# Designed miniproteins, single chains, continued (3): the designs that were tried, part 104

Each design is a single chain, and the fold is of that chain. pLDDT is the mean over its residues in the fold that is shown.

## One batch from the design tools (miniprotein)

Design m11598
Fold by ESMFold2-Fast:
Structure m11598 (fold): chain A 84 residues (1-84)
Amino acid sequence: NKLVFRLENPDKKALGLALELYIKGLASYGLIDGKTLVIELPADERAIALAKELAEQGLATVEEKDGFLYVTMPAELAPLLERV
């Protein structure tokens, strides 16, 4: 299973983090319409725990579709992905 983070209006820090995770082989990333940064990670325990924590705090919306967990959050919260 995979976890997909969607970050609206990514800044240079969010883009830099996505690139770093990609170079390390930890994630894939892309941009949709130049506005939404998409970061795809393995759905491991730490990633799932972070997604649940953010949803419980009202900081992200989480939806399950086709075996993927989609997490939509503000780009300013991108540093929290360092916890994965």
Scores: mean pLDDT 79

Design m11599
Fold by ESMFold2-Fast:
Structure m11599 (fold): chain A 71 residues (1-71)
Amino acid sequence: GKELVEKAKEAIEKGNIDEALQYMREALEKDPSLEPEVLELQAKIFEKLGNKEASDAYRKRAEELRKKLQE
């Protein structure tokens, strides 16, 4: 599960957005508890695309979900 999140992060850093989206989807299918990490990766994609509003929204959602899971 987490290995796919790391592969998605590497793909984003290399600009391979389509590959990153495939790894993110596979990570969630195998481990739904990785949703906060995937939301944070989506925020990074939007940040690289210059969509700050979407990036900020996904980062906030990831943080809220992490807090809920650490109850």
Scores: mean pLDDT 81

Design m11600
Fold by ESMFold2-Fast:
Structure m11600 (fold): chain A 120 residues (1-120)
Amino acid sequence: SREQELAATIEVLRVKYPNYSTVQLIFLAVFLPRLRSLPPEVAKKARELLLKLVESVEEELEKALENRDLEKVYDLLKKYIRDNPDLPEEVKSLLTDEAIRELSEELILAYEAYLKYVKS
């Protein structure tokens, strides 16, 4: 299932990046495939910046994920990630309103997968 695929990805990322927060690992698991459309150097810089932006809102984002609050997850991603002036235009173009909605849904699913298969 997609839930089990996300759990497996999170577990691999947790081993590879032991210093990343749970929210950063979950975000990375969902967002990494979207970065494949970018040149490798742009993708690497985007990834590092995105993870720092996620860290800046991780308490609010984790609470929204725990509550399965799709609208709050969506608003946090738009306000603090997409609308950040330091985010490159190539990355902003990947974060259309539709893409952020899909990302928000998949982040909630990934957080549930983490709780069921990884946290225990």
Scores: mean pLDDT 84

Design m11601
Fold by ESMFold2-Fast:
Structure m11601 (fold): chain A 96 residues (1-96)
Amino acid sequence: EELRKKIEELIAEVEKLADESPNPQARDALRTAAENLRKALEYAEKGDSVKSANYATAAGIQAVAATLFDPELGQRAVELVREAIKALDELEKKIA
């Protein structure tokens, strides 16, 4: 399976959740989570596992923060980010 495509699809789903939230703080947190996931993917592809892990962690923190402002959409984002982090770990193992 195309791990990169799966990660890109998960990022797009987080972005869609951000657009669906009526709460501006939840939208900002979810957009930041998606951006951090894109950076994690970029660094994973470059072989920088440390920077990839740091951006993935930041994405997770932002998804959790979104639950404070929009619990339903934020919880869905936490699940999507967790799946993206798992896929990133699998991608790094194939590149190394």
Scores: mean pLDDT 85

Design m11602
Fold by ESMFold2-Fast:
Structure m11602 (fold): chain A 57 residues (1-57)
Amino acid sequence: DLWAQAEARAAAHPAEFEALVAELKEEYIARGLSEEVAEMLARAQALAQIAAEIAKE
């Protein structure tokens, strides 16, 4: 349920979500991951961070 709420918040705030994904993707690329893998991991991590924030509300 928290994951579904995180997805809904990401959809409601696409600019903020894409900015977070971009920051995380740059970190993964800097660690030697491919662009495709970095994108996938960054999106998963962004949703996990949003879910953690929702859980604290």
Scores: mean pLDDT 82

Design m11603
Fold by ESMFold2-Fast:
Structure m11603 (fold): chain A 72 residues (1-72)
Amino acid sequence: DLVKLFTEGFLKTRSPNVSEEEFEKELQFYIDALEGKITLPEHQKPAFYRLVAGYLEVVGKDELAKKFLELA
C-alpha cells in the first residue's frame, strides 16, 4: 500500500527527534520513485504523486512538488 508507506514516512519526518539524515532518506525515496527507480502500481500512481506533492510543499520543496503534480 503506497498510501500507507507514504504516511509512515511522513509521520517519521514529523517526529521531534527526526534527524536531517532521516529526512533526506525519505526525500531520496520520493526522488527515486519520480525517476522510475522504484516500480509503482499504475492505478495508484496519481494518488501517490498528489500525496507526495502535498508533503513536499509543506517542507518547502516546491520545485520537486511541481514535478510530482505534473505526473498526477
Scores: mean pLDDT 69

Design m11604
Fold by ESMFold2-Fast:
Structure m11604 (fold): chain A 81 residues (1-81)
Amino acid sequence: MESTKKSLEERLKLGEKLLKEHPEKTPEELLEEAKRYAELARELRESDPEKAKEYLEKAQAYEGAVIPEALKEEEERLKAE
């Protein structure tokens, strides 16, 4: 079973800390950072899998900062339909 050591709760806590450290960053900027690291991880997956994993973990931390807002937005859309 795919049990990640970084549970959803841990990712949310990391994201919450990032938001407190960077209150000036918009959710869009945090999402772009997450996307950049995810793309870097994808590019390095074949050539440097260890570094790719590190970038993926960073991407997940930035996504964790946006997840509460994005999840609420998604839930509101689902409730409307």
Scores: mean pLDDT 68

Design m11605
Fold by ESMFold2-Fast:
Structure m11605 (fold): chain A 93 residues (1-93)
Amino acid sequence: SLDELVEELLRLAKKLEEINNSKENPSEEAKKLILEAEINIGLADIAYSLGMMDLTKEQLKKALEKLIEAGKLLEDPELVKEAEELRKRLEEL
């Protein structure tokens, strides 16, 4: 469901943030992408609460694109794969 996707995307964003912060030289570009994704996830959560399902999907799609890019910058193929799988689930809704 969209509600479950919001929670899973937020969890993924936090994992990417923790990985970036654990690096000796954290990526500022990855940090920016993760923060922008968290903003999109927050907007999706608000939209979902208001019954605005199309806007919820749009914001989650934007968040996923940013998390995929961040995962690639952080060279974490497993988190990129997790994000791609979440994107497929979103497309089925």
Scores: mean pLDDT 88

Design m11606
Fold by ESMFold2-Fast:
Structure m11606 (fold): chain A 100 residues (1-100)
Amino acid sequence: SDNKIKTLEEVRKILVEGGDKLEELVKNGASSEELFKVAEETVREIADVLNSNPELSEEEKRELVEAVIDQIVDYLSRYLSKEEVEKFRKRLVELAEKIL
């Protein structure tokens, strides 16, 4: 539907903006906690967009947020240790479960 397409476009925009912020933080040698704050903000903004769309089921929202988390974690895996990446993923998944 047009409403679903617009929602996916807004999710993509938020994810790109969040990714740009993460890239700048990585270039500046930011801490894992600073990186997490930006990732958390990005996931919260995406959850708000998804929750505003009455055409999305709870399962569709979950799948979309999981895809977003996977993309963020994949990007950060280039810069963080395996242990830090696993902790980061767990924190974002636990956050998503609370806000969806």
Scores: mean pLDDT 86

Design m11607
Fold by ESMFold2-Fast:
Formats: structure tokens, C-alpha cells, sequence
Structure m11607 (fold): chain A 120 residues (1-120)
């Protein structure tokens, strides 16, 4: 049986807000399997190159804070589109902070960030 915890941003200009942080306080469950970051883009006037970076910082009882990084995801967004990054290997009973950084090459676009933590 799998549980999911989700947090979302509002739609904002990605050039004005390139960084997002989402905090999750996970109950004492089995190890979280993955963190998924989805970024939706709209309002591009021309094709823009966009890079999304996801960094997960987690704390578990009895362990020091640790950081895991997803491989950066790059895409070309013409009018609208979605980029997705995934981080795996969360420890049991974790407090999780997810940082999402968006880099836009070209004209600014509107972005909405959704973060989902899945626990087994």
C-alpha cells in the first residue's frame, strides 16, 4: 500500500521566481520510494530552452541531514509543456525538503511546480 504527499505552487513568472522550496513531514513510515517534480510551463512567446534542477534534503531520526540531487532535466518549450524530474532512495521516517530551480534561456514563461513524495 503506497501513500502520496503532494504540494503545488501558484502560476508565476519563472524569471521572477526561479527557486521553490517544499517541506514535507513524513510520518514514521517505510522508506519513501521517490520524489517527483513536475513543472508546467505556459505563455512562451517563442521556443525557450528550460532547465529544471531538483534537490532533496532529508532528515531521519538518528541520522544527520543528507542531500540528493536529480539529474538536470532540459527541454524546449514552444507554447506550453511539462518537464519532470525524479529523485529516488529516501530513508525511512524522513522529514523532506525539496528545492526546485528553474533556468530559462530566452523570454520568461509562467511556471507551476508540483512536488509528489511517494512512500511504500
Amino acid sequence: HMEEYTAESEWVDAAAKPEYTFDFDLPPLRAGDEVTVEVEFRGAKKPNKITVKATVTFEAPGLPPRTLEAEPVEGVIDKEGTLKATVRGLPEGARVSVKVEIDVEGDPVFAKVTVTVRTL
Scores: mean pLDDT 76

Design m11608
Fold by ESMFold2-Fast:
Structure m11608 (fold): chain A 95 residues (1-95)
Amino acid sequence: SNEEKLKKLREIAGLLAEATAYYMYVLFEIDGAKERGDEEKVKKLQEILSEMERIMNELDRLYKEAVANPTDEILERMKELLERIKKLYEEVKKI
């Protein structure tokens, strides 16, 4: 139904928004480390950011596909990708 498709698209949009928030937090942490002159921390954060960017590119592609036709397959794949983003953010906390 149109209601079920809209609900699924909202869930998918929420996953992208949450992943984007984690990505933005890492960007802010890189800026802060640069301002402090912490070159080692900047390097480590940039390595994590590069992995996040690969995942964010896949999330963006899946979201565009979902706008055309939201499926359970896309929803589950985006959940997996968000969990990978969360694991990368836990590595940020260790730096």
Scores: mean pLDDT 91

Design m11609
Fold by ESMFold2-Fast:
Structure m11609 (fold): chain A 83 residues (1-83)
Amino acid sequence: MEEFVLDDPRSAAELAAAGDAARAAHQATVARGVAEIVVARLRELGDEAAAERLRAEVEALLAAGDLDAAMARLTAAAAEIEA
């Protein structure tokens, strides 16, 4: 087993499923980090209200257990803001 054995296209879904548990933990961490970055960027744009709203919304989503929604929201917000 001392070899690079990355799964195949099949594992794309299985890796996503199996990695979903690990990703859930990472997503929470990443969501918090991304939230800080996105919030800072929104504040730089002068949209402090939007920044606070996004932070609160992500916290609410994470509290609700909607990691996917939290990540999707942050990813979308970051993509919009990165311009």
Scores: mean pLDDT 69

Design m11610
Fold by ESMFold2-Fast:
Structure m11610 (fold): chain A 117 residues (1-117)
Amino acid sequence: QSLTTKIRNILLDTMNETKDPGRKSCFFNLAGNIDKLADYESNDDEKIVRILSAVIGSCGASEGLKLLEELLKKEPEICDILKKTYKGKTGSELVLSSVPAKYKAKAEKILKKHCKI
């Protein structure tokens, strides 16, 4: 099972646990478009970085960061992807660029806790 498919399934699980109808709809749409997001990148690891950036940036940072933490717990291989450099930036730097300023410290704390970044 591909990492993209695993992330889609976790998005759908998170949708079912989300109380806000707007965020629920956002997570559903993101899960349905995950393959299209992946198709913007030729490199498999860059596909995951793009998907994670969309998860955090598109459906609200608070729930996006909770989802990021769940993804890192369930799929620790994502940490290795985030440590790699893509187009002059690390995967973690690219993901953090999608986080609103007020949530960056929380995002960095999650990455440090789960990935030792």
Scores: mean pLDDT 80

Design m11611
Fold by ESMFold2-Fast:
Structure m11611 (fold): chain A 80 residues (1-80)
Amino acid sequence: HMSLKEEIQKLMDELRKYAEKLANTVEQKKKIREIFLKAMDKIDEIVKEYKENPNISKEEVLQRLKEIFDEAKKEIEKVA
């Protein structure tokens, strides 16, 4: 079974590959970088909550992470 860090890396890699297929201009690439930075901030917040609260399950964290990545994909689609 993958660690939380490995799951995050997998989702991040998938998002990068998705963005790479859609980004054709320098302007699009800059906007996509901003979307990634926002997603990374949200991920960091959730990981901190998970570390501080033993009542939060890994499955719940993973679900929240997927929601963040899905929202990022939606924002990338608006840029492309």
Scores: mean pLDDT 80

Design m11612
Fold by ESMFold2-Fast:
Structure m11612 (fold): chain A 66 residues (1-66)
Amino acid sequence: LKKRAEETAELLREAARRAREVGDDRTADSLFGIADHVLENPSPPSIGIGRTATALGLGRVVALER
């Protein structure tokens, strides 16, 4: 469980850095916040930001459905 939370947090931080590289600082800040939240609460959050990240080509890591 801890390993999955750490992997998810790393993927979210990577997605946040990618968002900054394309100039979407707001999405990047949100993704960093979600990464920190995942480390504290490893249950998948109910968030709308996953669709925005996917639309930017960042993948589905921010919207864990499993």
Scores: mean pLDDT 62

Design m11613
Fold by ESMFold2-Fast:
Structure m11613 (fold): chain A 68 residues (1-68)
Amino acid sequence: SSSLVLVGKRYVERMSPLLPDKEYTPEQVAELREKIDRLNHPTLRALVAANAPPAVVDTMLRTLESAK
């Protein structure tokens, strides 16, 4: 949905400038996608819908995995 893409874009705009430059291999990207599907979190779905860079997705994923 349009609202999901907008939420994802807002996260990308705010997180991208703050992240260190990191290159991801295709294998690392595939592992991130598997973890996203397993967690099925609305924030991760918003990032996927907005075509977020792997660094943004990885950072959010680690944040959500650390939340209890």
Scores: mean pLDDT 78

Design m11614
Fold by ESMFold2-Fast:
Structure m11614 (fold): chain A 88 residues (1-88)
Amino acid sequence: QELRERFTALRKQRKIAVSRLESLNRMVSHASGDIKYLSEAEDIRAQIDVLVTVASKQDIEKAARLLEEALAIAERGLERFEEKLAQV
């Protein structure tokens, strides 16, 4: 089913985005010595996990939208950490 494949693709993209967020957050924390960056990454991860969990209980169109929102949150987090890294 195409819809199952889309969910799998979105979940994979979310996992990649979260892993990259964690890597960027570790680099920023190391450079500045501020553990707050790790806390911000954990908050973003929690938001993503909530949306993914809610998506699993929704019909397929709503689930796809929630997964897209989770990915958008992860991508915005990545941009913010990249900006912080560039300023250091």
Scores: mean pLDDT 66

Design m11615
Fold by ESMFold2-Fast:
Structure m11615 (fold): chain A 63 residues (1-63)
Amino acid sequence: SKTPAELELETELSKLPPDLRQHLQEEFNDTVAAFISIGFPEHLARELAAAAVLEDIKALKVL
């Protein structure tokens, strides 16, 4: 099952151009892998990664 932040991330990504969506999806996947590599459980890694990418999207909207 997907976390709440992952579902919000999917919704926000669907609003973006394909190239930017792909880049941010890759950032999410890389961030999940990084958190897992340092010992976080998968569900927490996914939640934290989704939250981080959502903050990046929010920052882009205020530029």
Scores: mean pLDDT 84

Design m11616
Fold by ESMFold2-Fast:
Structure m11616 (fold): chain A 81 residues (1-81)
Amino acid sequence: PVDQARRDIDLARTYIDNGDGDGMANSLYNAGLNIHRAIDNGDVTGAMQLSGQLGDVVDRGQQSGFGDQVQQAMDRFMQSR
């Protein structure tokens, strides 16, 4: 889960660089789910570090004009958990 969340965060950064807000939103959603799975598996330290990195990507996405896509990802995550 930690390694998958890290890959999802890196993928979200790549989508921002490519101007793909929808791809970013899907990757942020997957990262959030995998961070939660890491917590459930007892990897709280890894999950907290990745939560900080996720926050950085969220901020970058919003500043890149993808605020609506970031909100979509957050809403999907909250509804799923």
Scores: mean pLDDT 79

Design m11617
Fold by ESMFold2-Fast:
Structure m11617 (fold): chain A 90 residues (1-90)
Amino acid sequence: SKKEEILKVVEDTIEELKKYLPEEYHDILDIALENLKKAAETLSEEEFVETVLEFLDEILEYAKEVVDEETYKKIKEIIEETRKKLEEIL
């Protein structure tokens, strides 16, 4: 399903983001992924996509406060690539 493809893209994105984020934030990302899996079971495809896009925006806001400018640019590139992959699925 499209939701399963989206979840796989998000899971791969989280694993890549963990390379740049402090270990403290890894647990938060894992919890967020579990919440997105639950959302996929209960929400429509359209509502689920909106929830995923909101999650990506939240990561950028948190990263801006906790990493240096160069690391933030890398995280932003990863998130932008993820958004492009999601557009291809939709």
Scores: mean pLDDT 84

Design m11618
Fold by ESMFold2-Fast:
Structure m11618 (fold): chain A 55 residues (1-55)
Amino acid sequence: MLEQLQLQLTIEISRGIRYLDLGLNSSPEKSDEYFKKADEHFEKAAQLYKEIQQL
């Protein structure tokens, strides 16, 4: 269980970083949507991190 949460945390951080990179290299219209997606993944990562700390 812990290993699965740590793996999922890494995946969510990686996805967040990828969307952040896409946002920085995209048109303004697409950039806003990618930054929103990055924020969503970072929020999921924060929640997973909190769950890991409670174990």
Scores: mean pLDDT 83

Design m11619
Fold by ESMFold2-Fast:
Structure m11619 (fold): chain A 61 residues (1-61)
Amino acid sequence: SGERQRRRARTILDLIEQHLDSIKPADVPGVIRLLDRIRPYLDPDDQARADAILDELRRRA
């Protein structure tokens, strides 16, 4: 089920990216943990997107 895990991970990434500006400071650690969990299931292009979002969130923390 690697394809389904990748699709689910991509959907989670897209939702995080869509709501990035709405993430409250208190929720940042939880979102970072979620991104770290899904990252291994993403393709290289989506891993680069996740890394950019992680860098932004870590700057907010």
Scores: mean pLDDT 87

Design m11620
Fold by ESMFold2-Fast:
Structure m11620 (fold): chain A 70 residues (1-70)
Amino acid sequence: SMEEKAELIKKSKIEVKIEKLDDNTYRVTVTLTLENGEKITQEEIVDLDKESLGDAVRRAINKAIEEALK
């Protein structure tokens, strides 16, 4: 639910790493550290011809949150 997502975000640390692989390709790595110290890592490869870096970062964060809520 949206309430569960909001609570998770408030209690978690989110770190984003962006690495250039080539002129059009980047690796986005999101690490979500939960309140109990557990870590969830989500990795995405982004093609700038298909989406923005911002959209890829948001998608990776959302996937990490969804994984944490399973």
Scores: mean pLDDT 83

Design m11621
Fold by ESMFold2-Fast:
Structure m11621 (fold): chain A 56 residues (1-56)
Amino acid sequence: MKKYLVLDLPPEERKLVSEGPENSVVLEGDNELGADEEYQGLPGYKLENGKKVPVE
């Protein structure tokens, strides 16, 4: 199965990694999100509407 890596990086690091105007998280690879298996590999995040969001 495929898993996506989510990196919560500062703006400078995100620019070097993705060149995307991300505010909180950066996805390495494709932006597809769709499985609980992805969340199981990402402590501190949850899936909401098929998107990874940070947990307080």
Scores: mean pLDDT 43

Design m11622
Fold by ESMFold2-Fast:
Structure m11622 (fold): chain A 68 residues (1-68)
Amino acid sequence: MESVLQSLKAKIDKALEQAKSWSAEEQRLLLGIALHEIEEARRKGLISEEQAKELKEYLKKEMAEILA
């Protein structure tokens, strides 16, 4: 579980770094895709509901900072 969580967070962090140079539309698309991947990992039992919630909140916070 922890290794999957770490891999998913690292993938999100890399995507967020790249997204800083993207358009607002591309950033919104990335947010939607990343949220979907987190939910699928939770649904498959690879991460807990709590871990999925924390990752979603982290992603939304980081995206809000990029858009600010």
Scores: mean pLDDT 78

Design m11623
Fold by ESMFold2-Fast:
Structure m11623 (fold): chain A 60 residues (1-60)
Amino acid sequence: SARAAAVAAARAEKDALGAQYGAEINDLVANGTSEDVAAKVREAAAALSAMTAEIAALEA
């Protein structure tokens, strides 16, 4: 169904975004400050939470 395709696409986008943020956080853990890490973790949490809400709305 169109809804199932949209959900699958949104999940794939969220997974890709999570992987990108994971790479950025790993780089900051190695080369940045604890403040930079904390800021990026908060940014990632907010972005991924928004994607989770979008997926939940599509599944409703």
Scores: mean pLDDT 87

Design m11624
Fold by ESMFold2-Fast:
Structure m11624 (fold): chain A 95 residues (1-95)
Amino acid sequence: LQELLNQLQKKIKEGSEILKKNNVQVPPGLKRLIDREADLLASYVRSLLEQGNLDEVRDLINQILSEYEKNKDNLLSLYKLIQIMSKIVEVLQQW
């Protein structure tokens, strides 16, 4: 999991720089919906870790990294994926 944690942190940094350069501002209502989705996915990852299902955690993170590469040119999708990845990083660091 440490290797995947490192990959997520790298993509978060990279994507955050893209968002800053494009002066992306997300309306508060949409931001709350995205934050809720990110929290739900992070809770699911925590549940998988508690069950010892490390293979499903790896598969899910690899899927998210794949979605990042496919959608990083869409600024709203990029923002959403960074929020999801950031919450998952918090869970992995606490595990």
Scores: mean pLDDT 87

Design m11625
Fold by ESMFold2-Fast:
Structure m11625 (fold): chain A 78 residues (1-78)
Amino acid sequence: MEELTEEERRVLLALANSDKPVTVDELAQITGLSKEAVEAAVDRLEARGLVKREEIDGQRYYTLTEKGKEYVEKLAKE
């Protein structure tokens, strides 16, 4: 199976630690990555079916899919 990059893993864990939809700006603050790195990571995670994108009031938000939650359990037991 294709493994996640470090940036993808950090973004995925940040989403797992959030109980609400998260913006790119919030992910950048949580992970310490640039907005560009976060956007690239969420695009790849969405393509893998691990996150989903939602548009709310003109703002893009991201949440984990069920597959994403299962994947997080493999990366970090907690």
Scores: mean pLDDT 79

Design m11626
Fold by ESMFold2-Fast:
Structure m11626 (fold): chain A 100 residues (1-100)
Amino acid sequence: MNRFSLTVQIQFPEGADVEAVAAAIAAEFRRRAEARGLTVVSVHVQDFGDGRVLLTVTLETDLPFEEVERLLREIVAELAARYDVRVLHLSISQAQPAPP
């Protein structure tokens, strides 16, 4: 299996219950990712206290990088729309390259 890291910085609207909504996003992300054949190893949520949250996800899958990137971007877009949050930054990397 290949290992991937997803880092997403999210801006919450003013007055949002950041802790509760971030927890819901993390749980729903895991559910949606696993439904798409991605194994979620870990999900870390860091709240900076300014309405911004950093979500760091470690995933394992046999899917190629381009497919993983497509699926992760799709899931993040779905969750941003559902929870009315803004994605400020998104990066995806392959943490454990199998070749060469």
Scores: mean pLDDT 81

Design m11627
Fold by ESMFold2-Fast:
Structure m11627 (fold): chain A 100 residues (1-100)
Amino acid sequence: SEFVEAIKQAKALLEEALSLVEKGESITEVGERLSAGLEALIGQTTDEETKQLLTELKEDYQRLFKILETLSPEEAKKEFRDFVELVLESLKKLESAHLK
């Protein structure tokens, strides 16, 4: 399923972004890389519902990263982790529902 493959790719991009932040990469650079990865995935997606979900995810992360740039490095890492974990749980539920 294109939906399941897109969710798996989005999860991989989010996990990579989290890893880069933990390794000390700048929030701005990680945000730009994640946005580029999501944009590439959107460009490969033909299903309109899946494309809309990925577009909304990209926009939500772009807004988040602008907020994170105003925080201390420690606060930014915590907020990013909390947000990524929440999104990953939501994506896991969507993937599980689609597999039924």
Scores: mean pLDDT 80

Design m11628
Fold by ESMFold2-Fast:
Formats: structure tokens, C-alpha cells, sequence
Structure m11628 (fold): chain A 64 residues (1-64)
């Protein structure tokens, strides 16, 4: 879905901006999702899965 792709892109950017710091990345994605009117809980769940599957690699997370 477009929402999933948007959350993956937000997660990739946050990983880059926070140098792979998982907690800071999750907080950034949740805040950005809320700002965009997305469900912050769902965005956090998708971001956490993306971080785990990509092992914190922003390029891999973006391409999920």
C-alpha cells in the first residue's frame, strides 16, 4: 500500500538522520506519522518490523 511505502521511507530517513539509533528512529517515525495524520501505533509497528528485517540498514528498509 502507499501508506506502507510512506512509513518505510520515513523509517529509512530516520535511520539515516539518527545514525541507526533504534529508539530515536522509532520516536521520529511515530511523531512524523502523527503529524501526517497517520495512525502512530501502526506506523511504529511497521517501522519496528522494518528495522528488524533490515538490521538497521536504511537502504534495505526503504526497499521492503
Amino acid sequence: SMERKEILEMTAKALEEHNGNILETLEAVIREAEKRGLDPERAGEIAQLAINVSEGDAEKARNL
Scores: mean pLDDT 87

Design m11629
Fold by ESMFold2-Fast:
Structure m11629 (fold): chain A 105 residues (1-105)
Amino acid sequence: SSAEEARRKKEFEELAEGVANAVLAVLEALKNPRLSREELAEKFREQGLPKIAEAILAGDEKALVEETLKAIKEALIKEGMPEEEAEKIVEEAKKKVEEKLKKEK
C-alpha cells in the first residue's frame, strides 16, 4: 500500500510538471520577439482553441495561463480522466508555473 501510494504520488507529480512545462512553453512563445503574435494566435485558432488565441493577441499572460490550463483540463477529461483528478493536476501545475515565474526575478 505504501509503495503504491508513493508510485501514484510520483505519477501525479510527473503529470503536473508536464502540464506546467506546456504552459511555460506557450508563455515563452508569447515573449519571443521573433514570433508574430498573429501567427501564434492563428495556430491555436486552427487547433480549435480560440480563447488561447484571444489571450495571445491581447498579450495577457494571466489569461493565457488560465485558458491553457482550462484547455488541458478539458483534454484530460476527454481522454477519460475523472474531473476531480484532472482539476488536481492542473491546480498543482498552476502552482509550479507560479513558482517558476517568481524565480525569474
Scores: mean pLDDT 82

Design m11630
Fold by ESMFold2-Fast:
Structure m11630 (fold): chain A 65 residues (1-65)
Amino acid sequence: MSLAEVEAAVEELLANRELDPERLEDLMRQLQAAMREAIAAGDWEGVARVNELLARLAALREEAE
């Protein structure tokens, strides 16, 4: 899945405030994979974007606790 597709899915989850833990964990795994790909490609803008999305998902999970 492309980074743009993962980013769109994350934004939809955040906008809807959906607390589906399975979907949240799936998106976090996909973002970690995207980060590895961005690092391998030398795409530091992509790395920064993925890091921001991971932080936003982590904050949403903490709010749910």
Scores: mean pLDDT 75

Design m11631
Fold by ESMFold2-Fast:
Structure m11631 (fold): chain A 92 residues (1-92)
Amino acid sequence: PSKEEIEAEIWESMALMTIAVAKTAKKFDKEMAENILKQAENFAKYASPEEAKEFLEKVIKGLEELKKIVPEEDKPIVEELIKKLEEMKKKI
């Protein structure tokens, strides 16, 4: 694997782990959202366009599932992140 492939895999794993932690805790805050956004942006820098789109779709799906189980107060934070990730996907 190239250094770029290893970097992409690390950022993907970190983003998916953050979502898994949020699902377990049934909470989502602005810091988690900022971390996932940063992780997704870093993944997209090292990934092919096809890999980036597939990853963003996977993360968005995970966040849509998370939105169903978090408190009402956390839902707007999840929705804002989904919108930002959808915009990233459109630019690929």
Scores: mean pLDDT 84

Design m11632
Fold by ESMFold2-Fast:
Structure m11632 (fold): chain A 71 residues (1-71)
Amino acid sequence: MDPLATDDEIDRLSLEAYFRLLEAGVPEEEAARVAREIAETAVKMREQGASRSEIREKIEELTREALERYR
């Protein structure tokens, strides 16, 4: 079994972040931009050897920060 976050998992988590931002009233263009930045950060962390759990925690952290910033 692959101990690293898969591309599918990163895509799914980024898509979930996108919908959470939309539900919170963030404009679609901004929500898409933030979701892309989250995905890019997750991919970079994986390339630097971050664990699946570290990547998941970082995605959740960045999503929460974005939600607070766009209120």
Scores: mean pLDDT 80

